# Ledger of designs, part 79: designed miniproteins, single chains, continued (4)

Each design is a single chain, and the fold is of that chain. pLDDT is the mean over its residues in the fold that is shown.

## One batch from the design tools (miniprotein)

Design m14906
Fold by ESMFold2-Fast:
Structure m14906 (fold): chain A 92 residues (1-92)
Amino acid sequence: MAPLDEVIAALERAGGVVVGRNITDPEEAAKLASEAAKKYGATAFVFLGVRGDRVVGYRTVTDFSEEKIREAVEKLMEETGADAVTVIAVPG
């Protein structure tokens, strides 16, 4: 998988905004994404599953309910073996 910093740089070039980096708790990731959606008018979130310094998978979320985001993050971590997630907001 690609290094995390390279993936972040590519998404930032596409207009993405980093909301949280290397978050280990799915509930914390869900809370941050839900709050950012309300404050910044995000149209989607990209969750990057991270293990060490590498992206091991990703998931795009367009349902901003905290419960649905938490479930999506938990599933991403379970399916990829990620130990953390990085949260990127896609502006409208």
Scores: mean pLDDT 81

Design m14908
Fold by ESMFold2-Fast:
Structure m14908 (fold): chain A 148 residues (1-148)
Amino acid sequence: SAEEIGDKLFDSLLKHAETWAKTQRPILTLEMIEVANSLSEADPAVIEQVLSAIRDALRQTLPDAEISIEEIIPGRMYSLLVRKDGKLVLDGVILFGEKHVILALILRKDVDLTPIIDALESLGFKLVYKKEKEVGDLKVVVYVFEIP
């Protein structure tokens, strides 16, 4: 279920948040890989639509930031890295399945993700799971969207 996947990813990110803050190394957890491998490949058109919407929303929120999106597992997992002034301000993965798009992210608390949610909802994706927690100066989030 969206809840089981969301909670698994959320707990995984919470375990790594303090280490991520100290090391500034891109995050990739075993739980992310396990979830990705449990998913069926998504439609490439859906992937392109979602990645474009996320990139555009982040460019509006953080116009001077370096945004990197890289394919890790074809059709299922993409890394999302955002740097501002050479420092990681957002890190995590975008996971694609037949029915769901999942964002599992660690970010600075001052980064607003509302534009990403709004952009995906405007395209007909429905937010079916949302969990957020502040950890010091960071925020850990998992969002699950149902594909229209």
Scores: mean pLDDT 88

Design m14909
Fold by ESMFold2-Fast:
Structure m14909 (fold): chain A 84 residues (1-84)
Amino acid sequence: MKEELLAQYKEAAAKGQAAYDAGDFDAALDHAAKAAELEAEYLNLPEEAKEAALKAVEAAKAGDWAAAEKYQEEARRLAQEHVA
């Protein structure tokens, strides 16, 4: 149910923020990846948008910020295209 997905998303986002505040950026990115996955399901985003968002987080974890930015822009474009 969407309410359960929203609750899980909020929990993942809160854990990510707590990890970021603690200076554990790797854990913060892990929680951000989970939050992105849950948000994509909650909004019924196409699989391509979900995959792009996850690739952006994985690239950021690898320190490839250029690839992270590219995938983030692709995810945003795909999401906007399907909610327009």
Scores: mean pLDDT 75

Design m14910
Fold by ESMFold2-Fast:
Structure m14910 (fold): chain A 73 residues (1-73)
Amino acid sequence: SLEEEIEELEKKIEEFEKEIKELEEELKELKEKAETPEEVARVVGLELRIIGLKFEIELLKKKIEELKKKLAE
């Protein structure tokens, strides 16, 4: 069912949004204490992961809109 597929994608978006919030909290804490090159590298890694997840959410939202259009036809 297209409706079931949409619900599955919406749940995946919610999971990614939760992961982003957790990573943003970790990033905030690391930025406050980052003094070594290794800690700075971890900060950059977290920022890139957050950007990647946000991009994946945008792709999933586009897929949901396409599925909604097919469901309306």
Scores: mean pLDDT 86

Design m14911
Fold by ESMFold2-Fast:
Structure m14911 (fold): chain A 67 residues (1-67)
Amino acid sequence: MGEEAKLAQFVAETTGETRRLIEEDLEKGKEYGREKAKEYPEAEKAILQAIENEVKRYLEEKKKREE
């Protein structure tokens, strides 16, 4: 498999862990994702985009629970 497949796997794993951490502690989840993006600069843009999507999803679900 090429670098593209490895990049996708890293993004997916980081996104999954970030989602789990966000549900436990939003700030810890955001920080974890940001640190992972710094560890792998080639994946930085993809990871940051995935994290923003997970944060948005979490906040939308939380808003629905409150309303």
Scores: mean pLDDT 76

Design m14912
Fold by ESMFold2-Fast:
Structure m14912 (fold): chain A 62 residues (1-62)
Amino acid sequence: SDAEELARLRKGLANVERNLPNLSPVQKMVAKRELREVKERAEELGDEELVRRAEQILERLD
């Protein structure tokens, strides 16, 4: 279901956010890719809050 998928995406986002201070340059590249995928899927599912959250974390990685 969309709700279960959104819950999974939120958990993935939270995992990236928790590890942000400890990411190596290579891990940051992987995290950016994962966050872009989360953003795209959240946009498809209409979760604007999750989209904004992913954008905020992406900005912190730059």
Scores: mean pLDDT 84

Design m14913
Fold by ESMFold2-Fast:
Structure m14913 (fold): chain A 81 residues (1-81)
Amino acid sequence: MLRERLEELLRRADERAAAGDRRGLLASMEVGVAEVALAVRDVVEKKLKKRGTESEESRKELERLEEMARRNLERAEELLR
């Protein structure tokens, strides 16, 4: 689950930042961008549900936002290596 992965990476980033590791701070920024992307996805999904409109194109846009979040979480993992 992307949110579980985000929470785990945030904990790891915070631990490194607390230890004075700048990579922890950079990782927390990548996690923050992923969190924003998922928040935008949630807003778009709620609007689509209220309109009663769900198309294949709309589903692709939601998947694209999830992919963006996943990529930022992957970058955070690289920073924490």
Scores: mean pLDDT 80

Design m14914
Fold by ESMFold2-Fast:
Structure m14914 (fold): chain A 66 residues (1-66)
Amino acid sequence: DAELARRILELLRERGEMTLAELAEELGVSQSTVSRLVGILESAGLVERVRVGRKTLVRLTEKGRA
């Protein structure tokens, strides 16, 4: 869903980095839906996954911030 993908990018611009669980909670969708959309955005080079200890955080790339 293009609208949900756009909202993910907006949330990441506002908050810098978020987990899949935080994105799912904020958007009111399942973690599997967010994981799929994040995978699409990652393939497009707009977001990246960063491992910090036991957490995986999602954040914008340079391209995603443009």
Scores: mean pLDDT 84

Design m14915
Fold by ESMFold2-Fast:
Structure m14915 (fold): chain A 68 residues (1-68)
Amino acid sequence: SRSQAAIDRIREALAAGEFKRPEDRVLARHVIRQLEAGRDPRPGLERLAGSDSPVAEGARKLLEILDA
């Protein structure tokens, strides 16, 4: 499924150390939980990616993974 493929890619990115900030790793794990629950994480990630939040870079990376 698309959700499972996205979860697997996020887990691979976490294991590869692609999320260097602790806050980005927390966000990535939260996105995995949302996908497992059948929720769409995109609207929240789009708001974070367009903000001055410390996790904006992590949110952009997660959106790229979801769109791959």
Scores: mean pLDDT 86

Design m14916
Fold by ESMFold2-Fast:
Structure m14916 (fold): chain A 55 residues (1-55)
Amino acid sequence: SLSEEELEKLLKELKERVKGKSKEEADLLLDIAKEVIKNEEDLKRIEEAIEEALK
């Protein structure tokens, strides 16, 4: 699992990376996150951050 600080940094970085990107690129990032992050709560926060950044 990521620490809370590492998770917050990752969420900020992912939000910036997906801004102005296609849904396909966002889906690819989420797939990568699912392979690396085994904690369900952390993964949910990443998914929500990506969805928010795409709006």
Scores: mean pLDDT 72

Design m14917
Fold by ESMFold2-Fast:
Structure m14917 (fold): chain A 70 residues (1-70)
Amino acid sequence: SMMEEALKIVEAALKAAEEGAVAAAIRGLQDALKLLPNDENLKKALEALRAGDVETAIKHLKEVREKLKK
């Protein structure tokens, strides 16, 4: 399903962000936003990464992950 694909992309982006792979995390967030264009937490995570705020991006990515697991 689209939700299962989005979860896979979000989990990969979260792992990349936690490992400091910012460019990979940004790409993952852009791909996730193509599937979930109105997700506010994905938008906030992308804005945070672009601003260099990796900690805030990780918080928002974790919120998306928990939502998608339902």
Scores: mean pLDDT 87

Design m14918
Fold by ESMFold2-Fast:
Structure m14918 (fold): chain A 64 residues (1-64)
Amino acid sequence: AEALVRAALEAAEAALRAARAGDREKTQSYVETLRKLAAEAERAGMRRLARELREVADIGEQSL
């Protein structure tokens, strides 16, 4: 649980950093990582975390 939350925060920060740098390919890669982590959270029964990760991924994708 804590490892998944940590991975999600790291991916979100990396996505934001890549977006600010104008690195579209890296931003897209981290958005995909966030979607994968959301699916993992859903399988683990962490429905709220999965929903929040999907929202962050959607925001990241909109910045592309």
Scores: mean pLDDT 78

Design m14919
Fold by ESMFold2-Fast:
Structure m14919 (fold): chain A 69 residues (1-69)
Amino acid sequence: SEEEERRRLEEGREKTLEAVRKVLDEMGVPEEEKERILAEVRELLEAEEVDEEKLEELVEELRKRTKIP
């Protein structure tokens, strides 16, 4: 049912955002940069289903860019 699909997607999004947030926290990313990265991840999750590996790669890329002003 659509209700089950919606629930699964919502749980997946929340779980992914929490995982990304935790990784960023462990990496010592500033709060402002965390919000920016989380917004990018949120946008990707809304637009299309992405696997966690692709999201981790994006976070890694953004981390490197954040370290170099």
Scores: mean pLDDT 68

Design m14920
Fold by ESMFold2-Fast:
Structure m14920 (fold): chain A 82 residues (1-82)
Amino acid sequence: ELDKIVRAGILKAEALKNPDDADIWLELGKVYLELGNYEEAAKAFEKAVKIDPSNKEAWRQLAEAYEKLGDTEKAEEYRKKA
């Protein structure tokens, strides 16, 4: 858990330096999802799909984050994009 918190901090710093790198936002979102920070995960995945809307993994992860937030309607919408 501590290792994941440190990793999230590093990825957040990298995302701020390279804000148009969809892969960094996707990886940051995954770490937040593992930590249970579902709102932060959803925001990171939203940036990833906005930069690269063809990334099916990012759409799947975004749907999972909204499912964890209890927003089933958005989760279904985003799952259809995957």
Scores: mean pLDDT 85

Design m14921
Fold by ESMFold2-Fast:
Order: sequence, then C-alpha cells, then structure tokens
Structure m14921 (fold): chain A 60 residues (1-60)
Amino acid sequence: NDLFIQSTGSLTGLSPRQIKDIAKEVGLSPNEAAALITKEALARGRPLSPEEALAYLKSQ
C-alpha cells in the first residue's frame, strides 16, 4: 500500500514511484519490492540507487 511504500522510502532513498516502477520490471508487488530493497539497504548500511535496487531484485 502507499503508506507502507512512503515509510520505506525514507530508509531506501527511493520514491514510491521508483519502487513501483522497479517492482513492475521484476514482476513483484510494490510492497514485496519495498521490503526486499529495505532489507538490502539495511544490510549495506546505505540507501540503494534505483539501478542497484533493480540489479539486486533481478538477481533474486
């Protein structure tokens, strides 16, 4: 949902629109993509770029 995506945006450095676009590209729901990107950003200790997020999700 949009509220969840807005909340995760502050942790990932990505806008809700960018998360939705990436999710569509990899065949995930926006909430699933946001959760995976947030987990990876926390593991790296930094936000992901849109390109890094897309590459990470394609490797899953």
Scores: mean pLDDT 73

Design m14922
Fold by ESMFold2-Fast:
Structure m14922 (fold): chain A 76 residues (1-76)
Amino acid sequence: LIDKVKKTITDLLNKGASPEEIAKAVKEILSPYLPPIVAEDIAAAVKLAVKRSKNNEEAAENATKAVKAMLDSYNG
């Protein structure tokens, strides 16, 4: 799951997708596995991480880290 999320974030960043588009794509990937409110919270965190990042590499790392941290929080 996380590998798919990271690949999708990286691919979209390389295509010049907006933070909003990246957040929506991550939400779509997670929606079958998580309650809607949790998927929305993770998408919001991804959008924020992308917006605060200086470049695509940093954005991919920060957004993926945000997804992992939030999933760990909801599982533990």
Scores: mean pLDDT 79

Design m14923
Fold by ESMFold2-Fast:
Structure m14923 (fold): chain A 96 residues (1-96)
Amino acid sequence: AEPPPLLEVEGEPTRVDADGRLVQDFTVRLASDSPEAREAARRFLQALLGVPPRPVHPDESLVDVFRRAAEEAGWEVLEAKEISPTEFRFRLARPL
């Protein structure tokens, strides 16, 4: 069997809302609240959004890092929520 993944991502189908925006919902789950899992999550988001690597300020949470990367990629952050230290929910939107 493969080693357990560092993170899992669950996405809802992409939709267009009543305001004519493209909307994407996804949940990120870390295998543990470890530096390795958090680094994997940061790299995943940067790759997904096509943003260059950026230094993380020591006071920034994973939610803050995700919000900034999404905004830099041209997404409006409708929801960015820490459900637990290992589970995060995001909703992003942009005009068509």
Scores: mean pLDDT 74

Design m14924
Fold by ESMFold2-Fast:
Structure m14924 (fold): chain A 56 residues (1-56)
Amino acid sequence: STLEEGREKAAKALAIGKAREELGVEGINEEVLELAEKLLPEAEEEVAKAEAEAAA
């Protein structure tokens, strides 16, 4: 696995977590996955920023 794969997984997990919190659900359903896709770019930015700060 590459570092890039790890970042993609982290971003997807973060986006799903945000979607679950927004919808108030504990599971993963179609609405959560649809919202997570919408939130994915924002989650990718957060993961990249957190990694940059951790590396500094």
Scores: mean pLDDT 77

Design m14925
Fold by ESMFold2-Fast:
Structure m14925 (fold): chain A 60 residues (1-60)
Amino acid sequence: SLEELAEKIAELDEKGRKAKEEGNNEEVSKILKEKARILEELGETEFAEVLRKKAEEIAK
């Protein structure tokens, strides 16, 4: 459901914040990719693509 997907995004945002504070770029990249997957499922294809690009940049 939309509500479940919104809750997952909020959880991923919090995890991403903590991972960034810890300097764990691998985890930040994984979180951005997972968030992008959910956004694509919600029909937010352009935003999902932006997040995937950010994940690639962080992984380099």
Scores: mean pLDDT 82

Design m14926
Fold by ESMFold2-Fast:
Structure m14926 (fold): chain A 61 residues (1-61)
Amino acid sequence: SMEEEVERVLAEVEELLRAGDFAGASALLGRASQRLIDRGEYAALNRLKAGYLRLLEALAA
């Protein structure tokens, strides 16, 4: 499902962020975001963006 795809992308992004690979995390998000836009999946795109911001907030704590 699209929900499972978003969760998988966020899990991969989290691993990259924990490893300090901010460039890799940004590139993965860019590719995933573009795929969701191309599919018209704006609700999933918003969930992906919200999840990413929460991951960044957790890293800043």
Scores: mean pLDDT 85

Design m14927
Fold by ESMFold2-Fast:
Structure m14927 (fold): chain A 65 residues (1-65)
Amino acid sequence: SAADAARSAAAAVAAAEAGDATGAMVYFWQKGESGGDRAKAREGVAAGRAGDARTAALYAQESAK
């Protein structure tokens, strides 16, 4: 759901802001995708900080797949 995606995005943003890059990126790397790197986590954090919850949620959903 959108609420679940938003919670995941919020958790990823919080982890990245706390300096827990590993926690923020764990989902990206689990998939072995080209997006499984710090750049994707930074884009999600930047979207969250800009108030773009939709983009942040999309990154969280992609990391969960």
Scores: mean pLDDT 53

Design m14928
Fold by ESMFold2-Fast:
Structure m14928 (fold): chain A 66 residues (1-66)
Amino acid sequence: MMKEIEEQIRKSFNLPEEKLQERLELAREIAEKLDEIGREFLEKQLASTSDPKARAFLKEQLEKEK
């Protein structure tokens, strides 16, 4: 397991700079999609819960997202 991960890192290090940049772009795109999914999840939870304490918590989290 660890040995395979290390081998993949070594192969990535030997990749042409062009392909390395493509992987960095993909990582950034994934991070952006995760932020979007997180916000959608919070909004969905807020819509589906009627507990006042839970609603207050979810609203606070959404306000921090901006």
Scores: mean pLDDT 65

Design m14929
Fold by ESMFold2-Fast:
Structure m14929 (fold): chain A 83 residues (1-83)
Amino acid sequence: EEERRRREEELLKEAEELEELRERYRRLAEEYQRRAEELRREDERLGGRLRREAILEEASAGVYEIGAAVSELSARKLREKAE
Protein backbone atom coordinates (compact mmCIF):
# COMPACT_ATOMS: atom_id res chain seq x y z
CA GLU A 1 0.00 0.00 0.00
CA GLU A 2 1.89 3.08 1.30
CA GLU A 3 5.23 1.30 0.84
CA ARG A 4 4.50 0.56 -2.83
CA ARG A 5 3.40 4.17 -3.42
CA ARG A 6 6.61 5.49 -1.81
CA ARG A 7 8.67 3.10 -3.95
CA GLU A 8 6.95 4.33 -7.13
CA GLU A 9 7.45 7.97 -6.08
CA GLU A 10 11.13 7.25 -5.37
CA LEU A 11 11.63 5.72 -8.83
CA LEU A 12 9.92 8.71 -10.48
CA LYS A 13 12.10 11.12 -8.48
CA GLU A 14 15.24 9.24 -9.59
CA ALA A 15 14.00 9.38 -13.19
CA GLU A 16 13.51 13.16 -12.90
CA GLU A 17 17.05 13.56 -11.48
CA LEU A 18 18.45 11.56 -14.42
CA GLU A 19 16.43 13.70 -16.87
CA GLU A 20 17.99 16.82 -15.29
CA LEU A 21 21.43 15.18 -15.55
CA ARG A 22 20.74 14.45 -19.24
CA GLU A 23 20.03 18.15 -19.87
CA ARG A 24 23.22 19.18 -18.03
CA TYR A 25 25.29 16.70 -20.07
CA ARG A 26 23.75 17.97 -23.32
CA ARG A 27 24.66 21.54 -22.38
CA LEU A 28 28.22 20.49 -21.56
CA ALA A 29 28.46 18.60 -24.87
CA GLU A 30 27.32 21.74 -26.74
CA GLU A 31 29.91 23.84 -24.88
CA TYR A 32 32.77 21.45 -25.68
CA GLN A 33 31.58 21.23 -29.30
CA ARG A 34 31.69 25.06 -29.58
CA ARG A 35 35.21 25.08 -28.13
CA ALA A 36 36.24 22.37 -30.61
CA GLU A 37 34.86 24.43 -33.52
CA GLU A 38 36.79 27.51 -32.34
CA LEU A 39 39.96 25.42 -32.04
CA ARG A 40 39.36 23.96 -35.53
CA ARG A 41 39.17 27.49 -36.99
CA GLU A 42 42.37 28.50 -35.16
CA ASP A 43 44.00 25.22 -36.23
CA GLU A 44 43.35 26.04 -39.89
CA ARG A 45 44.87 29.50 -39.36
CA LEU A 46 47.93 28.07 -37.52
CA GLY A 47 48.62 25.22 -39.97
CA GLY A 48 47.56 22.25 -37.86
CA ARG A 49 49.23 23.21 -34.56
CA LEU A 50 45.98 22.98 -32.54
CA ARG A 51 44.60 19.80 -34.15
CA ARG A 52 45.25 17.69 -31.01
CA GLU A 53 43.52 20.22 -28.76
CA ALA A 54 40.51 20.33 -31.12
CA ILE A 55 40.30 16.50 -31.09
CA LEU A 56 40.36 16.47 -27.26
CA GLU A 57 37.49 18.97 -27.02
CA GLU A 58 35.54 16.95 -29.64
CA ALA A 59 36.18 13.78 -27.60
CA SER A 60 34.92 15.54 -24.44
CA ALA A 61 31.74 16.56 -26.28
CA GLY A 62 31.31 12.93 -27.38
CA VAL A 63 31.70 11.63 -23.82
CA TYR A 64 28.99 14.01 -22.56
CA GLU A 65 26.69 13.03 -25.46
CA ILE A 66 27.10 9.38 -24.39
CA GLY A 67 26.44 10.41 -20.77
CA ALA A 68 23.23 12.16 -21.84
CA ALA A 69 22.08 9.07 -23.80
CA VAL A 70 22.81 6.72 -20.86
CA SER A 71 20.98 9.05 -18.45
CA GLU A 72 17.97 9.15 -20.81
CA LEU A 73 17.86 5.33 -21.07
CA SER A 74 18.22 4.95 -17.29
CA ALA A 75 15.39 7.44 -16.66
CA ARG A 76 13.18 5.58 -19.15
CA LYS A 77 13.89 2.27 -17.38
CA LEU A 78 13.00 3.76 -13.98
CA ARG A 79 9.72 5.16 -15.34
CA GLU A 80 8.88 1.69 -16.72
CA LYS A 81 9.49 0.16 -13.27
CA ALA A 82 7.22 2.76 -11.66
CA GLU A 83 4.56 1.98 -14.26
Scores: mean pLDDT 83

Design m14930
Fold by ESMFold2-Fast:
Structure m14930 (fold): chain A 80 residues (1-80)
Amino acid sequence: KREEVVRRLRELADELAKESPTAAAYVHGIAAAVENPETSVEDVRALAQKAIDEAKKVNPELAQRVGRAGDEAVRVLEER
């Protein structure tokens, strides 16, 4: 589950990097946060919102995908 979410986040970041390196950097941040047991849910939500805002500027459909991936990342963190 966690490994699948991290993999999907990294794949999404690679896709985003073609249109928005900034959005991709935030999505990579979410993936790293999911792997870090000390990361707070608030920090992940903040990264997800920044990623959504940047992705929305170039591709609204990718922004929606970022939103879904961010929600899954928060869920994985809450399972700690």
Scores: mean pLDDT 81

Design m14932
Fold by ESMFold2-Fast:
Structure m14932 (fold): chain A 55 residues (1-55)
Amino acid sequence: SVKEKLREVIFREAEITMEIMKALMEGDEKKVEELVKESEKLTEEAKKLQKELES
């Protein structure tokens, strides 16, 4: 279902957020940039799924 897909995307986004925080603490700016780009892709996926749910 759309709800299950959205939940999965949200969970992955939470994991990436934790990894970004860890990379920031380590001073790894390159890794932060890569993870932010992946997070942006997940955010777009979540928005699309959320729009389907709100219909």
Scores: mean pLDDT 82

Design m14933
Fold by ESMFold2-Fast:
Structure m14933 (fold): chain A 56 residues (1-56)
Amino acid sequence: SMAEEERLRREVIEVLKNPSRERLEEFAKKHGISVEEVLEMDVEEGVELIREAVFK
């Protein structure tokens, strides 16, 4: 749904805008990727990653 897409985008934006080490590590662990990969991704890549994991 549009509401779910908006929620996921907001989650990715929040992580990228307020990049504490703890927040980045928690996000990376939740989605099975490295902190380095989180730092290198853009918002659209982050949304797609979450969508593939959760809403396949």
Scores: mean pLDDT 65

Design m14934
Fold by ESMFold2-Fast:
Structure m14934 (fold): chain A 85 residues (1-85)
Amino acid sequence: SHIEEAKKLIEKAREYIKKGDSVEAAKLLIKASMELLKAAEDRSLILRAIGLALQAMGLVLDGGSPEEVEKLLKEMEDLIKELQK
């Protein structure tokens, strides 16, 4: 499922954060956001997924801190919980 693919991408992003590679982690979070967007059916959840994708893209372009990448990752995990209700 798209949710399961997003979870795998998020776990891989966590590994890159631990290695100090925030850019590769943020790229994986862009892919995870796209999978979450495909799983979203409600307008509010769709807008949240789009917002997360834009944030991840910003981290790739501007070079986000590990703290910013970790915060975005937690927001994606919260969206996954909402999508599974």
Scores: mean pLDDT 85

Design m14935
Fold by ESMFold2-Fast:
Structure m14935 (fold): chain A 54 residues (1-54)
Amino acid sequence: SEKLEFVKKALDEAIEKYPEAVKKNFDSIREQLKAVLTPEEYEEVVKYLEEKLK
């Protein structure tokens, strides 16, 4: 999905520039993603974020 790839790229840029802000706002980011992605896309993105922020 083009939307999924765009979201992953935007999150990578945010993590690179503001990793602590992304960690602190993780729950809010998850809720926003859940609103715009399918359940399957959401699970993939959350797993991707957890791996990147580890």
Scores: mean pLDDT 80

Design m14936
Fold by ESMFold2-Fast:
Structure m14936 (fold): chain A 68 residues (1-68)
Amino acid sequence: TEAVERALAEVSRLAREAVAAARAGDLKTAQELIERAGEIARETLGPELAEMLTALIRKDVEAAVAEA
């Protein structure tokens, strides 16, 4: 359960960094951070939860780009 808690904290951190990168116009870094978050989620939480989390992060990044 500690591994799950650490994975969720890291995914959350990467999600915030991806949104910040998108707002700064660095879409390449935003995409790389989304991919890294998905990798960590797949390794620890499994593919179904990883797909859900990746979709949510991607939606937040797209919203940030639209407001920039």
Scores: mean pLDDT 83

Design m14938
Fold by ESMFold2-Fast:
Structure m14938 (fold): chain A 89 residues (1-89)
Amino acid sequence: AHKNLGNVLFKLGRLEEAIAAYEEALKLDPTDVIARSNLAAALEKLGRLLEAAQVYRSLADFYENVLLNPELAEEARQKADALFDKLKK
């Protein structure tokens, strides 16, 4: 329910409310990779680049160590690294 609410809020541009809804979804289901990915995207769109990078890093670790998917782990790691590079400028 909370991730669906988060998706609607994200589409409406209500990014801070979308973030809160995704955080509640992850509190109920910490394994929800879709909610975690959407949380990172919402943080990035709102300009919270450090928080977005940290969530993408967490997502990469989850893909590597829990779902055993190195391809998706690498993709999430690259997103995190790109955001960290923006923060160094």
Scores: mean pLDDT 82

Design m14939
Fold by ESMFold2-Fast:
Structure m14939 (fold): chain A 63 residues (1-63)
Amino acid sequence: TEEEIKKKAEQLKEKAKELNEQARRLYAEGLASSPEEGFRLHYEATKLAVQAHELEKKAEELL
């Protein structure tokens, strides 16, 4: 059903938004941290941002 597809797309977009917000917080924290901790936090932020982008692509494919 079109309604079910829209609901699924909205859920994916909402999840992506949450992951992007988490990634931004980790990235900002990394900038204020030691070089070693900053590298770790930026790596984690990048992984979350990539996951968010994949979810956004899946949502667009459904619409």
Scores: mean pLDDT 86

Design m14940
Fold by ESMFold2-Fast:
Structure m14940 (fold): chain A 116 residues (1-116)
Amino acid sequence: MVTLTESGGGTVKEGGSVTLSSKISGADLNKVTVSWFKQTDREPFRFVASITPDGSVSYAPEYEGRFTISYDPAKQTAYLNMNDLKLEDTGVYYSGVETADGFLTLGNGTKLTVVK
């Protein structure tokens, strides 16, 4: 069973930076696609970023250049480095793992609140 545990949320000022982490067990990070999603009261699950086993990265346009996805297979941890934070970046961030069978497993999320 795949388990994801996110951390690194909290309250951050606008223009600040934060790194979210996801500790992943039950999957080999060299073999799976890792993605980050955002949930708010205004929007359903929104794609943020993904990294594939070959190292290819993809970002939703509003996050490209501000956010960086990475992972450390030796630590079984994926990261979302978030820079130049905006009020609209407030939300619950979920990490997910997609296996070769196309099944997506999500963690429980970590809440980020951006304030002035």
Scores: mean pLDDT 84

Design m14941
Fold by ESMFold2-Fast:
Structure m14941 (fold): chain A 65 residues (1-65)
Amino acid sequence: KEELITKARELAARGLELAFDPNATEEQKNQGIKLLEEARKLFEEAGSTEGVEQLKKAIDEIKNK
């Protein structure tokens, strides 16, 4: 369980860095979104409701820009 949370946090950090970089290309932004979606799935599998909710919000924010 803790390994899933650690992995999810690593993917989330990378995804957020890439997706919210003001100089990111559309391709880099899409890669960031993909990483955030993978992190969200890992948080969901680990039972981390707060992690899932936080990433869902971040993904929605990026996609609705």
Scores: mean pLDDT 79

Design m14942
Fold by ESMFold2-Fast:
Structure m14942 (fold): chain A 88 residues (1-88)
Amino acid sequence: MAKPTEEQLEADVLVALVEILLGISRFVLSHTEGEIKKVQEEEIKRLERILAEMTAAANAGDLDRVRRLYEEAVKLFREANKKIEELK
């Protein structure tokens, strides 16, 4: 079996963390309605796109791109949560 590099392990961990964020957002969506639901649906679509790009970058060995996409995913998650708080 090929042993993964430390860089590949870091990329895999960052991808897994975004998958967890997406799972949290999907769980919240299943318990929300109205404007909050619309915010969550838009966030989920954007996180799904980022996750796909991160997976492609990880497979290409582009750790710098994985790191940038991870930061984008975290920022998106925070902005969506802030918008939801403003709608309460």
Scores: mean pLDDT 81

